# Designs tried in a protein design run: designed miniproteins, single chains. Part 33

Each design is a single chain, and the fold is of that chain. pLDDT is the mean over its residues in the fold that is shown.

## One batch from the design tools (miniprotein)

Design m1134
Fold by ESMFold2-Fast:
Formats: structure tokens, C-alpha cells, sequence
Structure m1134 (fold): chain A 67 residues (1-67)
């Protein structure tokens, strides 16, 4: 259901933020800016982060198709 997908999207977003923060710290990037944290996560090529990012992308597409 659309509502269920939106809730899952929110949960994935929170997980991505936490993972990105950890990755940024490991890479020596000190920033509270969300865009910088996401960039650090993508640049790391971390499999877990990339999987979460891809899952969020897929959920967004599914939501748009159901709208």
C-alpha cells in the first residue's frame, strides 16, 4: 500500500542518515550538513550505504508510480 511504502521510505531515510554520519567520520569529513554527509557516504562506496541508497531510490519510484 502507498502509505506503507511512505513509512518504509521514512525509516530507510533515518538509517541512511545514521550510516552516512558514521562513514563521514571514518573518512575524516566533519560536517553537520546533510548534503556533505550524503556525499561522503556515496564517495565511500560502502556496500551497506549503497544498498540503502538504492532501496530508497526504488521506494521513491514505486510511490510515484502509485500516485
Amino acid sequence: KLEELKKELSKIGEEIYEKARKIAEELGVVSKDTIMLMSAGLDSKDPEFLALWERRKKLRKEILELE
Scores: mean pLDDT 75

Design m1135
Fold by ESMFold2-Fast:
Structure m1135 (fold): chain A 98 residues (1-98)
Amino acid sequence: GAFEEALKYAEELYKNGKYEEAIRVLERVLENSRAIGDKGGEARALLLLGEAYYKQGKYDEAIKKYREALDLARSIGDSELEKRAEENLRKAEKKKKE
């Protein structure tokens, strides 16, 4: 559906180094997921936003998004998203200390 197409488009932008465009697409996905109460979609969009900020070297923004994704993943019982958010959060926190 439109959600999966938007995520795929954001991933293609991200893979091509178009991080600002990927962030704009993902922010729209996040807003739409929140508007319809799609907690899983919200968590996935937050995780990918964190990854895009991380690639830009914006570690504080990445940490914020990963924490939000982790809290949501835990609340909905999504163990795969939880694990991915925890790994990415640890990685971003390590970079901030450098």
Scores: mean pLDDT 86

Design m1136
Fold by ESMFold2-Fast:
Structure m1136 (fold): chain A 71 residues (1-71)
Amino acid sequence: SLEEEIERARKRLKEAKTPFEKAQAYLDIIDAYRKLGRKEEAKKVAEEMLKEFGDEHPLADYIRKKLEELE
């Protein structure tokens, strides 16, 4: 289920050793919340990712675009 995917991705986020692994886990959590229609949770996770990686991260524009799609 999508809820099990979120739980699995959150575990990967905790265990992540590299920025790449953290980014993958964050994106999986955001995507799963979007598929569940849980837009507010998806936004919170995306904002958390932006805060952790910063505005200069290559994925920042992609994350902002996804946030706009949730409105």
Scores: mean pLDDT 78

Design m1137
Fold by ESMFold2-Fast:
Structure m1137 (fold): chain A 85 residues (1-85)
Amino acid sequence: SPREEVLKMVQLDVRMIGNFTLVYLELRKLPEEERERGLAQLDEIIAEYQKEASKAKTYEEHLEIARKTLERLREAFPHVEIPEI
């Protein structure tokens, strides 16, 4: 049903927010200068995710965008253990 598809996409967004939060918490442990640079980079990744996800018409398109965003997070923050979605 259309409601089930919307719910799947919302659940993807909730999992992605969880992953952004994991990165944020690890960045909080860093010295101020490194933390500020990391937070700015995280903000850019979140903004790009929101922009691309807003254009997704299907769950599969949304999932592909989420996976691409996870790869960006892992490349930018390789010390953070980011779970699969």
Scores: mean pLDDT 88

Design m1138
Fold by ESMFold2-Fast:
Structure m1138 (fold): chain A 80 residues (1-80)
Amino acid sequence: SLAELIERAKKEILAAKSKEELDAVLHRFVAEVLPLLTPEQAAALQERLAELYRRAPGMSLEELKEAAIALLDELAAMAE
């Protein structure tokens, strides 16, 4: 389910030891959730991810993890 994928992704984000590992987690999450989302939810996710990636070079790993988790929480709220 979407909720199970989000919960797993949050755990993997917290466990990531580098920005590269975090990027890999987000890439896998997107590939797995896109088929489960409405076109509207998919567009919102892609827009939020693009914004996160634009900000990523200026962010610490911890800040990027916090932003990624906030994005997943927003997606969970949209799916209710």
Scores: mean pLDDT 85

Design m1139
Fold by ESMFold2-Fast:
Structure m1139 (fold): chain A 60 residues (1-60)
Amino acid sequence: MEELEKLEKELVELQNQLAKKFREILAAPKVTQEQRDEYSKLHEQILELVKKIQEKRKEL
């Protein structure tokens, strides 16, 4: 159970980082490949974390 709480806290933090990065990208006059890669990496981390949380909930 404690591990699930840690994963959920990490998810919230990553979602906040993703939202901030998305706002920066939208405000930029030209989006760089590095910014797209950073956004993609954060999005993938969120998807992986969501899958881990769902799998742990199914095992309980």
Scores: mean pLDDT 78

Design m1140
Fold by ESMFold2-Fast:
Structure m1140 (fold): chain A 74 residues (1-74)
Amino acid sequence: DVEKLRKEAEKLLEETFPEEWKSMSEEEKTLVITATMYAMLNKEKIVKLGERNGLVGVITERDLELEKKAKERK
């Protein structure tokens, strides 16, 4: 049920990142909701919201592990 998953993603974002959520445009909200839905389907833990090249997205625990490994290995 896509609509149920979307509502769960929206609720998670509003409860976990309320300040970022309120400041986002509708386009940014749609993007982070979609990314959150994919993370939820893959059972990935979202730890924060981030930006790359000015585009807002979600950062998962796995993303942080990959970034840490990349920095340690150059």
Scores: mean pLDDT 73

Design m1141
Fold by ESMFold2-Fast:
Structure m1141 (fold): chain A 108 residues (1-108)
Amino acid sequence: REEEIRERLRKVNEEINEKAREPLEEIEKLILEGKLEEAKKLLEETKELPAYAKEVVQIILGEVKTEEGKKAAEILEELERKVAEGTIEPEEGRKKMVEFAEHLLKAG
């Protein structure tokens, strides 16, 4: 949850030096906004973050990415089920799946 992510990053922020605090706050903001690839890029570009802080952020990114992946899988399964039941035409179902996959690629 957002609150758990905030608490874990707050603990890291308390332990790191002043120069690393602003980049870490920006990484937190990007994670909470769902901009995981931008957060990862900023993490890789930030030399001031100690190894410990980078490890914590990488774990959080992995957890958030896994949750988004689970939601994506559920939506795709529902679309496949509706196509199989004849509720959605096969062509429309494929179009929706492609649009959803493109949306995920832009978000991740």
Scores: mean pLDDT 65

Design m1142
Fold by ESMFold2-Fast:
Structure m1142 (fold): chain A 94 residues (1-94)
Amino acid sequence: SKLEKIKEAAEELEKIAVGLYLKMEEGVPLSDEEVAALRARAEEAAKVLDPETAKRVLEIFDRMLEAARARDLAAFLAASRELSKVLDEAIKKA
């Protein structure tokens, strides 16, 4: 079930990313409370990953949050692609 937990974490992180993309597209601003809640949710999901992968995922996620707040679609998509690659690698190593 380690593989299943990693897949569930990846799905949760992808759901957060999709939600951020939709808010950015709709022009809905992110509040500081919303950013803190999303960061805490990502940190919780990352707990099932090894420490090095968890750190990398959260660093990428922080860049995604910054891009979403700035409404920088190019930076957001670049960070999203990097996140997907890291999560795919974590699944393959499990």
Scores: mean pLDDT 85

Design m1143
Fold by ESMFold2-Fast:
Structure m1143 (fold): chain A 85 residues (1-85)
Amino acid sequence: MSKEQVKDFVEFLVRVVGAELGLSPEETKELIEKILEEMEKNNLFDSKSLKELRDGLIKIAEQSKDEKVKEVLLKVAELIDELIS
């Protein structure tokens, strides 16, 4: 996957999860920005597989002090796992 495809894919999944959790569009946008920043810091845009992306997102979730970021990332990782099964 290209870096742009990884970014667009994660952004889409965060919006889906945010809607399921009843988050506002503004709250979802803020979470997307925080998640994308953490992904860049962890070189997750260079992920070569969906499994590598999933594992990296779980790692960010476990290290996060923001409970909303953690909850959203774990649910996004579950959705990725279902897609690769």
Scores: mean pLDDT 84

Design m1144
Fold by ESMFold2-Fast:
Structure m1144 (fold): chain A 97 residues (1-97)
Amino acid sequence: MSKKERIAALTAAGVLAAAAMTVPYSNKEQVLKEILDIARELLKLAQELGNDEAVRHFERAIKLAEEMLEKGEITPEQVEEIARHLLRAGDLLAEAA
C-alpha cells in the first residue's frame, strides 16, 4: 500500500470510528482509544511529509479525544469536531502526496 492509500484508509477509519460513537450500543471509551491510535499514526505520517497544517489538525483531534477520556464526558459536538479535524487533515495529506 502506498503512503497516500494508507493515509486515506486511516482517515476513513478514524471518521467511521467517530460516527460509531453516535450509536447507542457503541463502547465509546474503546472507540475513542481507537481514534487516538489512528490519529497518532496519521500525525507521524503528516510529520514525515512536512505538512504543518495537517499536523496541527491531528494534534487538535488527539487533544480533544484525550480530554474526553480524562473527563469521561463525550458530547456530539466534540465528536463532530474530531471528525472535522481528521477529514481536513486527511484532505491536506492527499493533496500533498
Scores: mean pLDDT 75

Design m1145
Fold by ESMFold2-Fast:
Structure m1145 (fold): chain A 92 residues (1-92)
Amino acid sequence: STLEEMKEHALKKAEELGKKYGEEVGELAKKMLEALFEGKKLEAAKYFVKAAKLVFKLNPDIGYTEEEIEEAIREMLKKLGFSEEEIEEILE
């Protein structure tokens, strides 16, 4: 199945992210993808936010502030169709 091949490829890419940015980032990316594959959009978004924040925390040389990261995440979640209430839950 092409869909199963895409899922396997995505999980492998999450593992590569862990090697580049930190093992915990890769594990959160895998949990995000697993939640997405199960249609759990809110849970997937929570893992995405945790992974993104951890990338910047472990790699401060990237040069973004915590406020800039949170603003970018909020904009992305809004574009993905999450409500203001859902965004606040995701960011907790």
Scores: mean pLDDT 81

Design m1146
Fold by ESMFold2-Fast:
Structure m1146 (fold): chain A 116 residues (1-116)
Amino acid sequence: SAEELQELLIRAIVLEAKLHGKELTEEQLREPGRAAEVVMEVFGLSDSDRFLAMAALPDLYKARPELAGVDRDVIIAALMLVVRGLASQEFEDFLAGKLSFEEFKEILERREASLS
C-alpha cells in the first residue's frame, strides 16, 4: 500500500542519515510537507538539489506508479539523497524499480539490525 511504501521510504532515509553520522527521526519525516526541508537541513542540501529532485519526479512515477499515493515531500527527500550521491546503491535501485518492495524491505531490515 501507499502507507507501507511511505513508511519504508521514511525508514530508508533515517538509515541513510545514520550511515552518514547524522541524526534524523522518523517523526520528523512523517510531518506533512516537512520531509524535504528536514533532509535539506540535516544533509546541508541546496534549493538546486531540491529542484533536480523535483525534475526527476515524472520519471520516478513512470518507474514506480505505486508511489503516487505517497507524500510528495518524502519522495523529494529520497530523490535529493540520490541526486547528491548520498543514497546507498540498494536505495537507488529500489527507487529505479530494480528491486521489489519485499526485496528492499529485507535489505533494509538486515542493515537496521546490523546497526543495533
Scores: mean pLDDT 86

Design m1147
Fold by ESMFold2-Fast:
Structure m1147 (fold): chain A 61 residues (1-61)
Amino acid sequence: TPSPAERERQAIRDTLDQQIADDVARAQAAGVPADQLAASLAEMQAHRDDILAAMDREVAE
């Protein structure tokens, strides 16, 4: 069974993934070129990973 901290981390990850998906959908609807969208997606994923890594360092048992 995941700890409360693990469950919170997963919920944050799911929220960030949903926000990225929404941002991608809006960019596609706005006609952003695929190359620019791919670069933006990579940056958004890197920011997500940085947030999760920071959470991992701050999680107290």
Scores: mean pLDDT 80

Design m1148
Fold by ESMFold2-Fast:
Structure m1148 (fold): chain A 77 residues (1-77)
Amino acid sequence: EIEKLLKEIVKLVEQLLSLEESSEEAKKLEEEGLELMEKLRELLGGEKLEEVQRFTRDRVIETVEEFKKLMEEIAKM
């Protein structure tokens, strides 16, 4: 379950990087990504939950590279 969600989140992030910053499609993908990250939050427990919450609320759009790195670390769990 977690692995599947991580793959979907990474795919959405890659799609966001290919779109224009101000596009409506980018906004829709951002909303979908936040929903998937909220589901991931429910599945995670402990330390990594706080890191995911930080990205979902404050930084996912601004720090896409850091977000990918965090997702890769979670996938190793």
Scores: mean pLDDT 62

Design m1149
Fold by ESMFold2-Fast:
Structure m1149 (fold): chain A 83 residues (1-83)
Amino acid sequence: SDDFRRRGIQSQQQQMDITYQQAQDQIDRVTSLDSSRGDTYRRQVDQAMDRARDPETRIDGMRTMAQITFDASSFATQIQSSQ
């Protein structure tokens, strides 16, 4: 059933989805402050997610998405603290 299939792969697929959503949340913050920087991060996270969907590059894609999340959150915090 779909339940057994989803449970069998949930650790990989849900972790990818969670990581992608965390990146998008921080990118949305950046976009509200600097739309061009936000667009750059969005392109990078989409490419990283495509890599994460391939088993051969999954770990690298996941790591890249986490780094983008950190960079985007750091940028947004720096801009907000300087105003």
Scores: mean pLDDT 82

Design m1150
Fold by ESMFold2-Fast:
Structure m1150 (fold): chain A 100 residues (1-100)
Amino acid sequence: DRVEKARRLGAELERLAKEGLDLEEAIANSSPELKEIIERLAEAEKNKDEEKVKELEREVSPLVALALLEKNPDTPEEEKKAMAEKAGVSVATLSRWLRA
């Protein structure tokens, strides 16, 4: 299930961040799945493949949005909408993931 996978990866990223590591160090110490996504993004940027970069950002953005919203459930609706748009999903989809 994509929702469960996104929640797991988002929770892992938040856990690493709480340990006082910066984002780059947290990612370097993340699970193989999260690391693979970041390596693919770096390779796409190196090859200047704009479409692939956008595709991979859509994979990473939902994980970041979910982790941030789980950390701050009182986030204003306008900011939730901005996060959902950045992640390439609807606010309804993001809210469904938070409730799952």
Scores: mean pLDDT 60

Design m1151
Fold by ESMFold2-Fast:
Structure m1151 (fold): chain A 85 residues (1-85)
Amino acid sequence: DIEEAKNFIDNSIKEIKKIIEEAKKNGYVSDKDIKYIEQKIEEINKILDLLRRVSPPQFFPELDKKEKEVEKLKKELEELKKEVE
């Protein structure tokens, strides 16, 4: 369902943000956390693609915002990979 898909995206984004903030606070990120975030981002992108196919055009701005949020988190993860031990 569209609503379940949106909830999954929102919850996944919140979870990723939490992991990234904890990594920044602690000065390290584990390989396990990196893989988990990468998998979640891939899943979110697949769901966003599905939502674009089934949603009316009026919802596309909302989907665009979610895609931008995910892209920002992906960039933050790449920076963490460079800065952590």
Scores: mean pLDDT 81

Design m1152
Fold by ESMFold2-Fast:
Structure m1152 (fold): chain A 70 residues (1-70)
Amino acid sequence: MEEEIEKALKEIGEAVKRAAELGDEKVVELAKEKIAEVNETYREGSKEETAKTLKKGAEEVLKALEEAEK
């Protein structure tokens, strides 16, 4: 569980860094929204729900980055 969370956070971080290099504020803004959702879920105390939210968020951010790179 922690390993999955760390991988997803790393992927989001790398995607944000790459989006910033491209000047794509939409991907950066999306990543901020997904991190806010994760923080809200974490505040409610569910580790499983937090991991799922983070995984879904990472997938959406990575997809947006791939579209921005085209």
Scores: mean pLDDT 74

Design m1153
Fold by ESMFold2-Fast:
Structure m1153 (fold): chain A 80 residues (1-80)
Amino acid sequence: GEEAINAAVEALKQAGNNSTADLLENLYKQLKEGKKPSKLEFDINLGILRITYGVLKIAGDEEAAEALQKAIDSLEELYK
């Protein structure tokens, strides 16, 4: 939901990952406004978020990684 998205955006910004924070926020806005992207476009954006999750885990940014995982789960629920 919105809470998970906002938490992930803030955590990503605190970790210095402003580009992924912006991607996440823009994707959520599109879904919220009913502007449903194609499955391919959505899958590519999720792939970028999942790669970022892996990088955060390797870097030890566990709070940002956990917040991002919850945001990814929320985006998948919204897309269906």
Scores: mean pLDDT 84

Design m1154
Fold by ESMFold2-Fast:
Structure m1154 (fold): chain A 96 residues (1-96)
Amino acid sequence: DLEKKAELLEKTAETERANVNEAAQRQMKIAEDKMNAAREAAKKDPSLKAEAERVIKEMEEQMKRVQNAMKTADESIKRLEEEAKKLREEAEKLKA
């Protein structure tokens, strides 16, 4: 049953997209929290300003890595969606 296979792939893609988005949101929040902590530390002790700037730069790079990982995952998810679409098209062809 091609329609059942297509539905399974669609549900798999939906679940993976939700999981990737949730993981990315958590990682981005951790990066923001660390940047905020660094800024707060530098406000209390100006000698930490250079260290705070270093931490902020590291967190900006981490956020970029998260964005790149999301892009890679999106490409994989789109392949599942494309396969499901082809299976639905084939199922329609068999009904005609």
Scores: mean pLDDT 87

Design m1155
Fold by ESMFold2-Fast:
Structure m1155 (fold): chain A 65 residues (1-65)
Amino acid sequence: SKEEMFERGVKGAAESGGGSAGAAAAYELQKAGLITPEGGRQAIDLGNAGGAGPEVARVLEEGRA
């Protein structure tokens, strides 16, 4: 389901250690339409800037569509 996909993506981002892996998780959720365009951009930007996994996951949860 979309809910399971979102939960799995957020968990993946949190457990990834962040950085490019966190950004990749954010990108997949954005492409699936599970986060807002603004939330997706913020999460991807944070991950690409080296943000920690739990921080990327938090932004994804806040950006849920």
Scores: mean pLDDT 79

Design m1156
Fold by ESMFold2-Fast:
Structure m1156 (fold): chain A 73 residues (1-73)
Amino acid sequence: MEQLKEAEDALKAEKKAADDFTISPELGREYRELKEKSEKEADKFIADRLIQAYRTAGDEELAKAFEELKKKI
């Protein structure tokens, strides 16, 4: 589905931005600490952040797509 692809691309971009510290130094540090302990937990952290952001914005369909991606992690 197009929405699932959009969610996958957004998750990949957010993970890259967090790993590169381009979002914020604090978020990048938290992501890297989680990734060092468990890549799955780091990926879930980014997915959860996106779920909350899109749900708050009223995009429930994309929020659900991110929830499905989080389950696969």
Scores: mean pLDDT 75

Design m1157
Fold by ESMFold2-Fast:
Structure m1157 (fold): chain A 55 residues (1-55)
Amino acid sequence: SIDELKAELEALLREKYSPEEAAVLMRLVDHEIATLPEEEARRGLERAIAQVRAE
């Protein structure tokens, strides 16, 4: 689910960035995926999670 992927991304961002930076990044992610079809939003979130995990 998209909500589960968003929660995973937010948790990872809060580990690597300040709370303020993580909040800004999550707002940008929310804005971006709101304009995408569900499948593309899901793929985008999975890629973002992979990038954050890789540093």
Scores: mean pLDDT 83

Design m1158
Fold by ESMFold2-Fast:
Structure m1158 (fold): chain A 86 residues (1-86)
Amino acid sequence: SAKEKIIALLEKMTKSSDPRAAEAAKEALELVREGKIEEAIELLRKRAEEGDYAAGLILAHVYKVLGKEEEAREFYELAKKNALKE
């Protein structure tokens, strides 16, 4: 299911060596497990717009799982731009 795929993505990111990426993934994972997928998306969107490469990449994959191909592409491109500043 889409929820299970999103949970798997977020669980992997909670093990990130970057504490900011790990914390964002933990917060999003809690919301998704509670069925609050829209709130998780909003959390990741805000962090991605603030320059968080990992949040943008997670969000792109979440949108792809949800069948939102245009939004997935948008956040993938944003993540690439943010990564170039590392």
Scores: mean pLDDT 81

Design m1159
Fold by ESMFold2-Fast:
Structure m1159 (fold): chain A 107 residues (1-107)
Amino acid sequence: LMELAEEFLKNAKRFDEEAEKHPLPPEVAEKVQQMIEALANGDFVRAAELFDELGELVRSDPSIPPSLKEALLSVSSSGRTLSRELSTLPVEEARQILEEAARKFEA
């Protein structure tokens, strides 16, 4: 799980860097916002669903630059896998794993 959380955070950082260079399509931005809210609420089942929807949306949108598309798809796939695994744990354990991974990413 720590490896999945670390992979997700690496992909999220790459996405953040690419999003600084290219504005997100409104539908993608809305899906990302919903995803952040689901994760913040500890709703990992909903988060996994939203990551899957994000992946489909990104694959179907030809206006997204290739570098941003790759970053978004990496966030989608790793985020879905992480959220599925976190949904099998007690909320307290899931939160501790995310906090520990985030600390490693504070560099």
Scores: mean pLDDT 77

Design m1160
Fold by ESMFold2-Fast:
Structure m1160 (fold): chain A 110 residues (1-110)
Amino acid sequence: SLAEQARALLDQLIALGEQALAIAESDPSVPQSLILELGITIGMLHIVSGVSAITGEVDLRTARRLGRQLAALIQQMLSIPSLSQASKDQLQAILAQLQAVIAQLDALLA
């Protein structure tokens, strides 16, 4: 159903955000401010998930906005010259998956 698809996409945003945060925390080149912004954005996605569990509805517009914010933060990390190649490769893969999830959210909102 549409609600099941929406919850699956929200869960994917959270999982991808948590993967990006783990990479950010493991790489000393990532500023603490970006790690904090990632954590806050993931926290907001968890709030959307919690509200969805109570209401039975996913706030798709907020999920999409937060997904786009995750993508922007990952792009900021990828712009760090001293970021390790391993971190760059992993973050590029996460960004590609995140962009695919955002495209699916866009389709549900059309």
Scores: mean pLDDT 91

Design m1161
Fold by ESMFold2-Fast:
Structure m1161 (fold): chain A 119 residues (1-119)
Amino acid sequence: SMKEEIIDKLSKLLGISKSLLETLTPEELYEYLKKNKSPIALVYFSILLYLLENPKAELNEKTIEEIIEFLKSKGIEVSEDDKEYLGDLFSYIKKELDLNKDGYLSDEEVEIIKKILKL
C-alpha cells in the first residue's frame, strides 16, 4: 500500500525503525533524533516538516532561506556555506517521497505522512 511504502521511505530517510516511527509523537521523535542520531537526521526531519506545510515548494533562494530560518529556530546551526547542501537535501527528500513521480507531494501523500507522524 502507499502507507507501507511511505513508512519504509521515512524509516530509511530518518534512520529509525518503522515501529518507533509509528509509535513516537512528533515531539518525542524530534528528541529521539536529537539524542540518538547525527545532526543530519534533524536536518532531514526539519526539511520534511517544511515540505509537509509547503508541498508545492520549488527549489529556489526563498525556499532555502525559509528552511535555514526553520533550522535555526530548532537550534540547528547552519551557515551560507550550507545553502547548496540544503538544496540537495531538499531535492532528495522531495524525490524520495514523490511516489507518483509528478515532481511534487500530492495531497494524499501529505495526508498519509502527517497521519504516520501524528501531525
Scores: mean pLDDT 79

Design m1162
Fold by ESMFold2-Fast:
Structure m1162 (fold): chain A 105 residues (1-105)
Amino acid sequence: SKEELLEKFKKALELFKQGKDKEGANLIVKSLAEAIKEDKELAEEVAKEFLSGIPLGTAYQFGLYLGMLSKDVREEAKLVAEFLRSSKDPRLREFGKGLYEGLAK
């Protein structure tokens, strides 16, 4: 559900505050991958809300950083990146582009 996905994102942000960036990144990536498999429209809606108000360049850089941290969840990260890169929303496209490129580093 939307509430469950948002709570997982909230938990990931708390992990980042604790310096547990890899755990936070993996939680975001796994949660989005699961949501995409269950309900693509819901996954896109929640991702748009999560990135709301963020500049395009910041969305790309955040994606890049998450991608670099997501090598242990590489298949989920690839699924998320390709899904987001295919969005009509420019912030989601930049975030997905960053995530994809970060995985290659």
Scores: mean pLDDT 86

Design m1163
Fold by ESMFold2-Fast:
Structure m1163 (fold): chain A 94 residues (1-94)
Amino acid sequence: SISDLPSLTEVINKLKSMSKEEIKNDEELIKFIAYLLYQVENGKEPEGDIPQEYLEKARKLIEELNYDPEKIRKKLLELDTEIGVRRLREVVLG
């Protein structure tokens, strides 16, 4: 459930203390990244569970970032910014 997801701040703080091996096996981190990726592509939150496609995209993304906590942190901030810009555009332009 998306209601059980941590805040962006909580995820970023968690990443500061995580090893690459812990990142590789963190299902909550994968689910959170999938949640952001869904919003970037669809402009809205999932209406239920995050689709499996986005969980797979999230796993691939963290692998491509070599499980590096700093690269993942930067990517999370970029995704959050894209979501914010998209939502702001829809409010301003109708």
Scores: mean pLDDT 82

Design m1164
Fold by ESMFold2-Fast:
Structure m1164 (fold): chain A 81 residues (1-81)
Amino acid sequence: SRAAREREVYERMREELARLRATLADLPPEVKAALQAEARSLLEEVRAKVAEMKANPAAHTPEEVELAEEVLRWMEEVIAL
């Protein structure tokens, strides 16, 4: 079904994010700096989006919310490096 395919896509994206997070410490300084700059520029927008999704649970699946929260956490970790 469509819902099952969407779940599979979200699970795959989550695994990709976990891989990216695991390699953060090994990235060259220039790549880290570029990622940190991008994360800082998008942080407030992503944070606002996560808050909106949590305030309107009927419009979003639990998997969608979990992925958005995981992206936010990843961005915060990138900035904190």
Scores: mean pLDDT 77

Design m1165
Fold by ESMFold2-Fast:
Structure m1165 (fold): chain A 89 residues (1-89)
Amino acid sequence: MKEKLLNFIKKVKSGELLPSEALTSDVSNSDILALLRAIGFPKAQIGGSGGGFKDFERGIESLKTLSDEEAKKVVEDVIKNGIDVKPKK
């Protein structure tokens, strides 16, 4: 699981995986939402209308700004806490 989450972030950062393609990855929707929660987007939603989906889009784009060190830290938080991970700055 840790390697899948790190590879997901690396593919987003490299442009190999577009934000619109995030849901087609081998990472579960719950793990993606937990990553977004960890980086400051706790209200992100995969579907629907309004701010939830916009926060999802912004959260995926924000993964591109993470350093390798920050990416490792948020992945570890997601592995430990799953959906219960707390937003961090």
Scores: mean pLDDT 72

Design m1166
Fold by ESMFold2-Fast:
Structure m1166 (fold): chain A 92 residues (1-92)
Amino acid sequence: KVEKLREALKALEAGDYERAVKLVEEAVGKSLGDIVKTLLEQGRDQAAKDVIRVAIESLERGLDDQSIAQRVTAAVLRSIGDEIDAELAAKK
């Protein structure tokens, strides 16, 4: 699982979004794959990478699916918040 997520992260860095989404789905299921796909469709590449990194970290710690989902949700909210802050700073 972790190795597939590491490959997904490399695919994102190479701009291969279809491969990245497929690897996430294979490693951690369709729900997380759908989140990554949605973020990439919105141009939120950093948020998608953050989701994959949090999933790797959670799996390495042996966390259950519910804990992984909670941590992924927190990572998405954090990344969106950072993006909003950057947009507000750019307008000043």
Scores: mean pLDDT 73

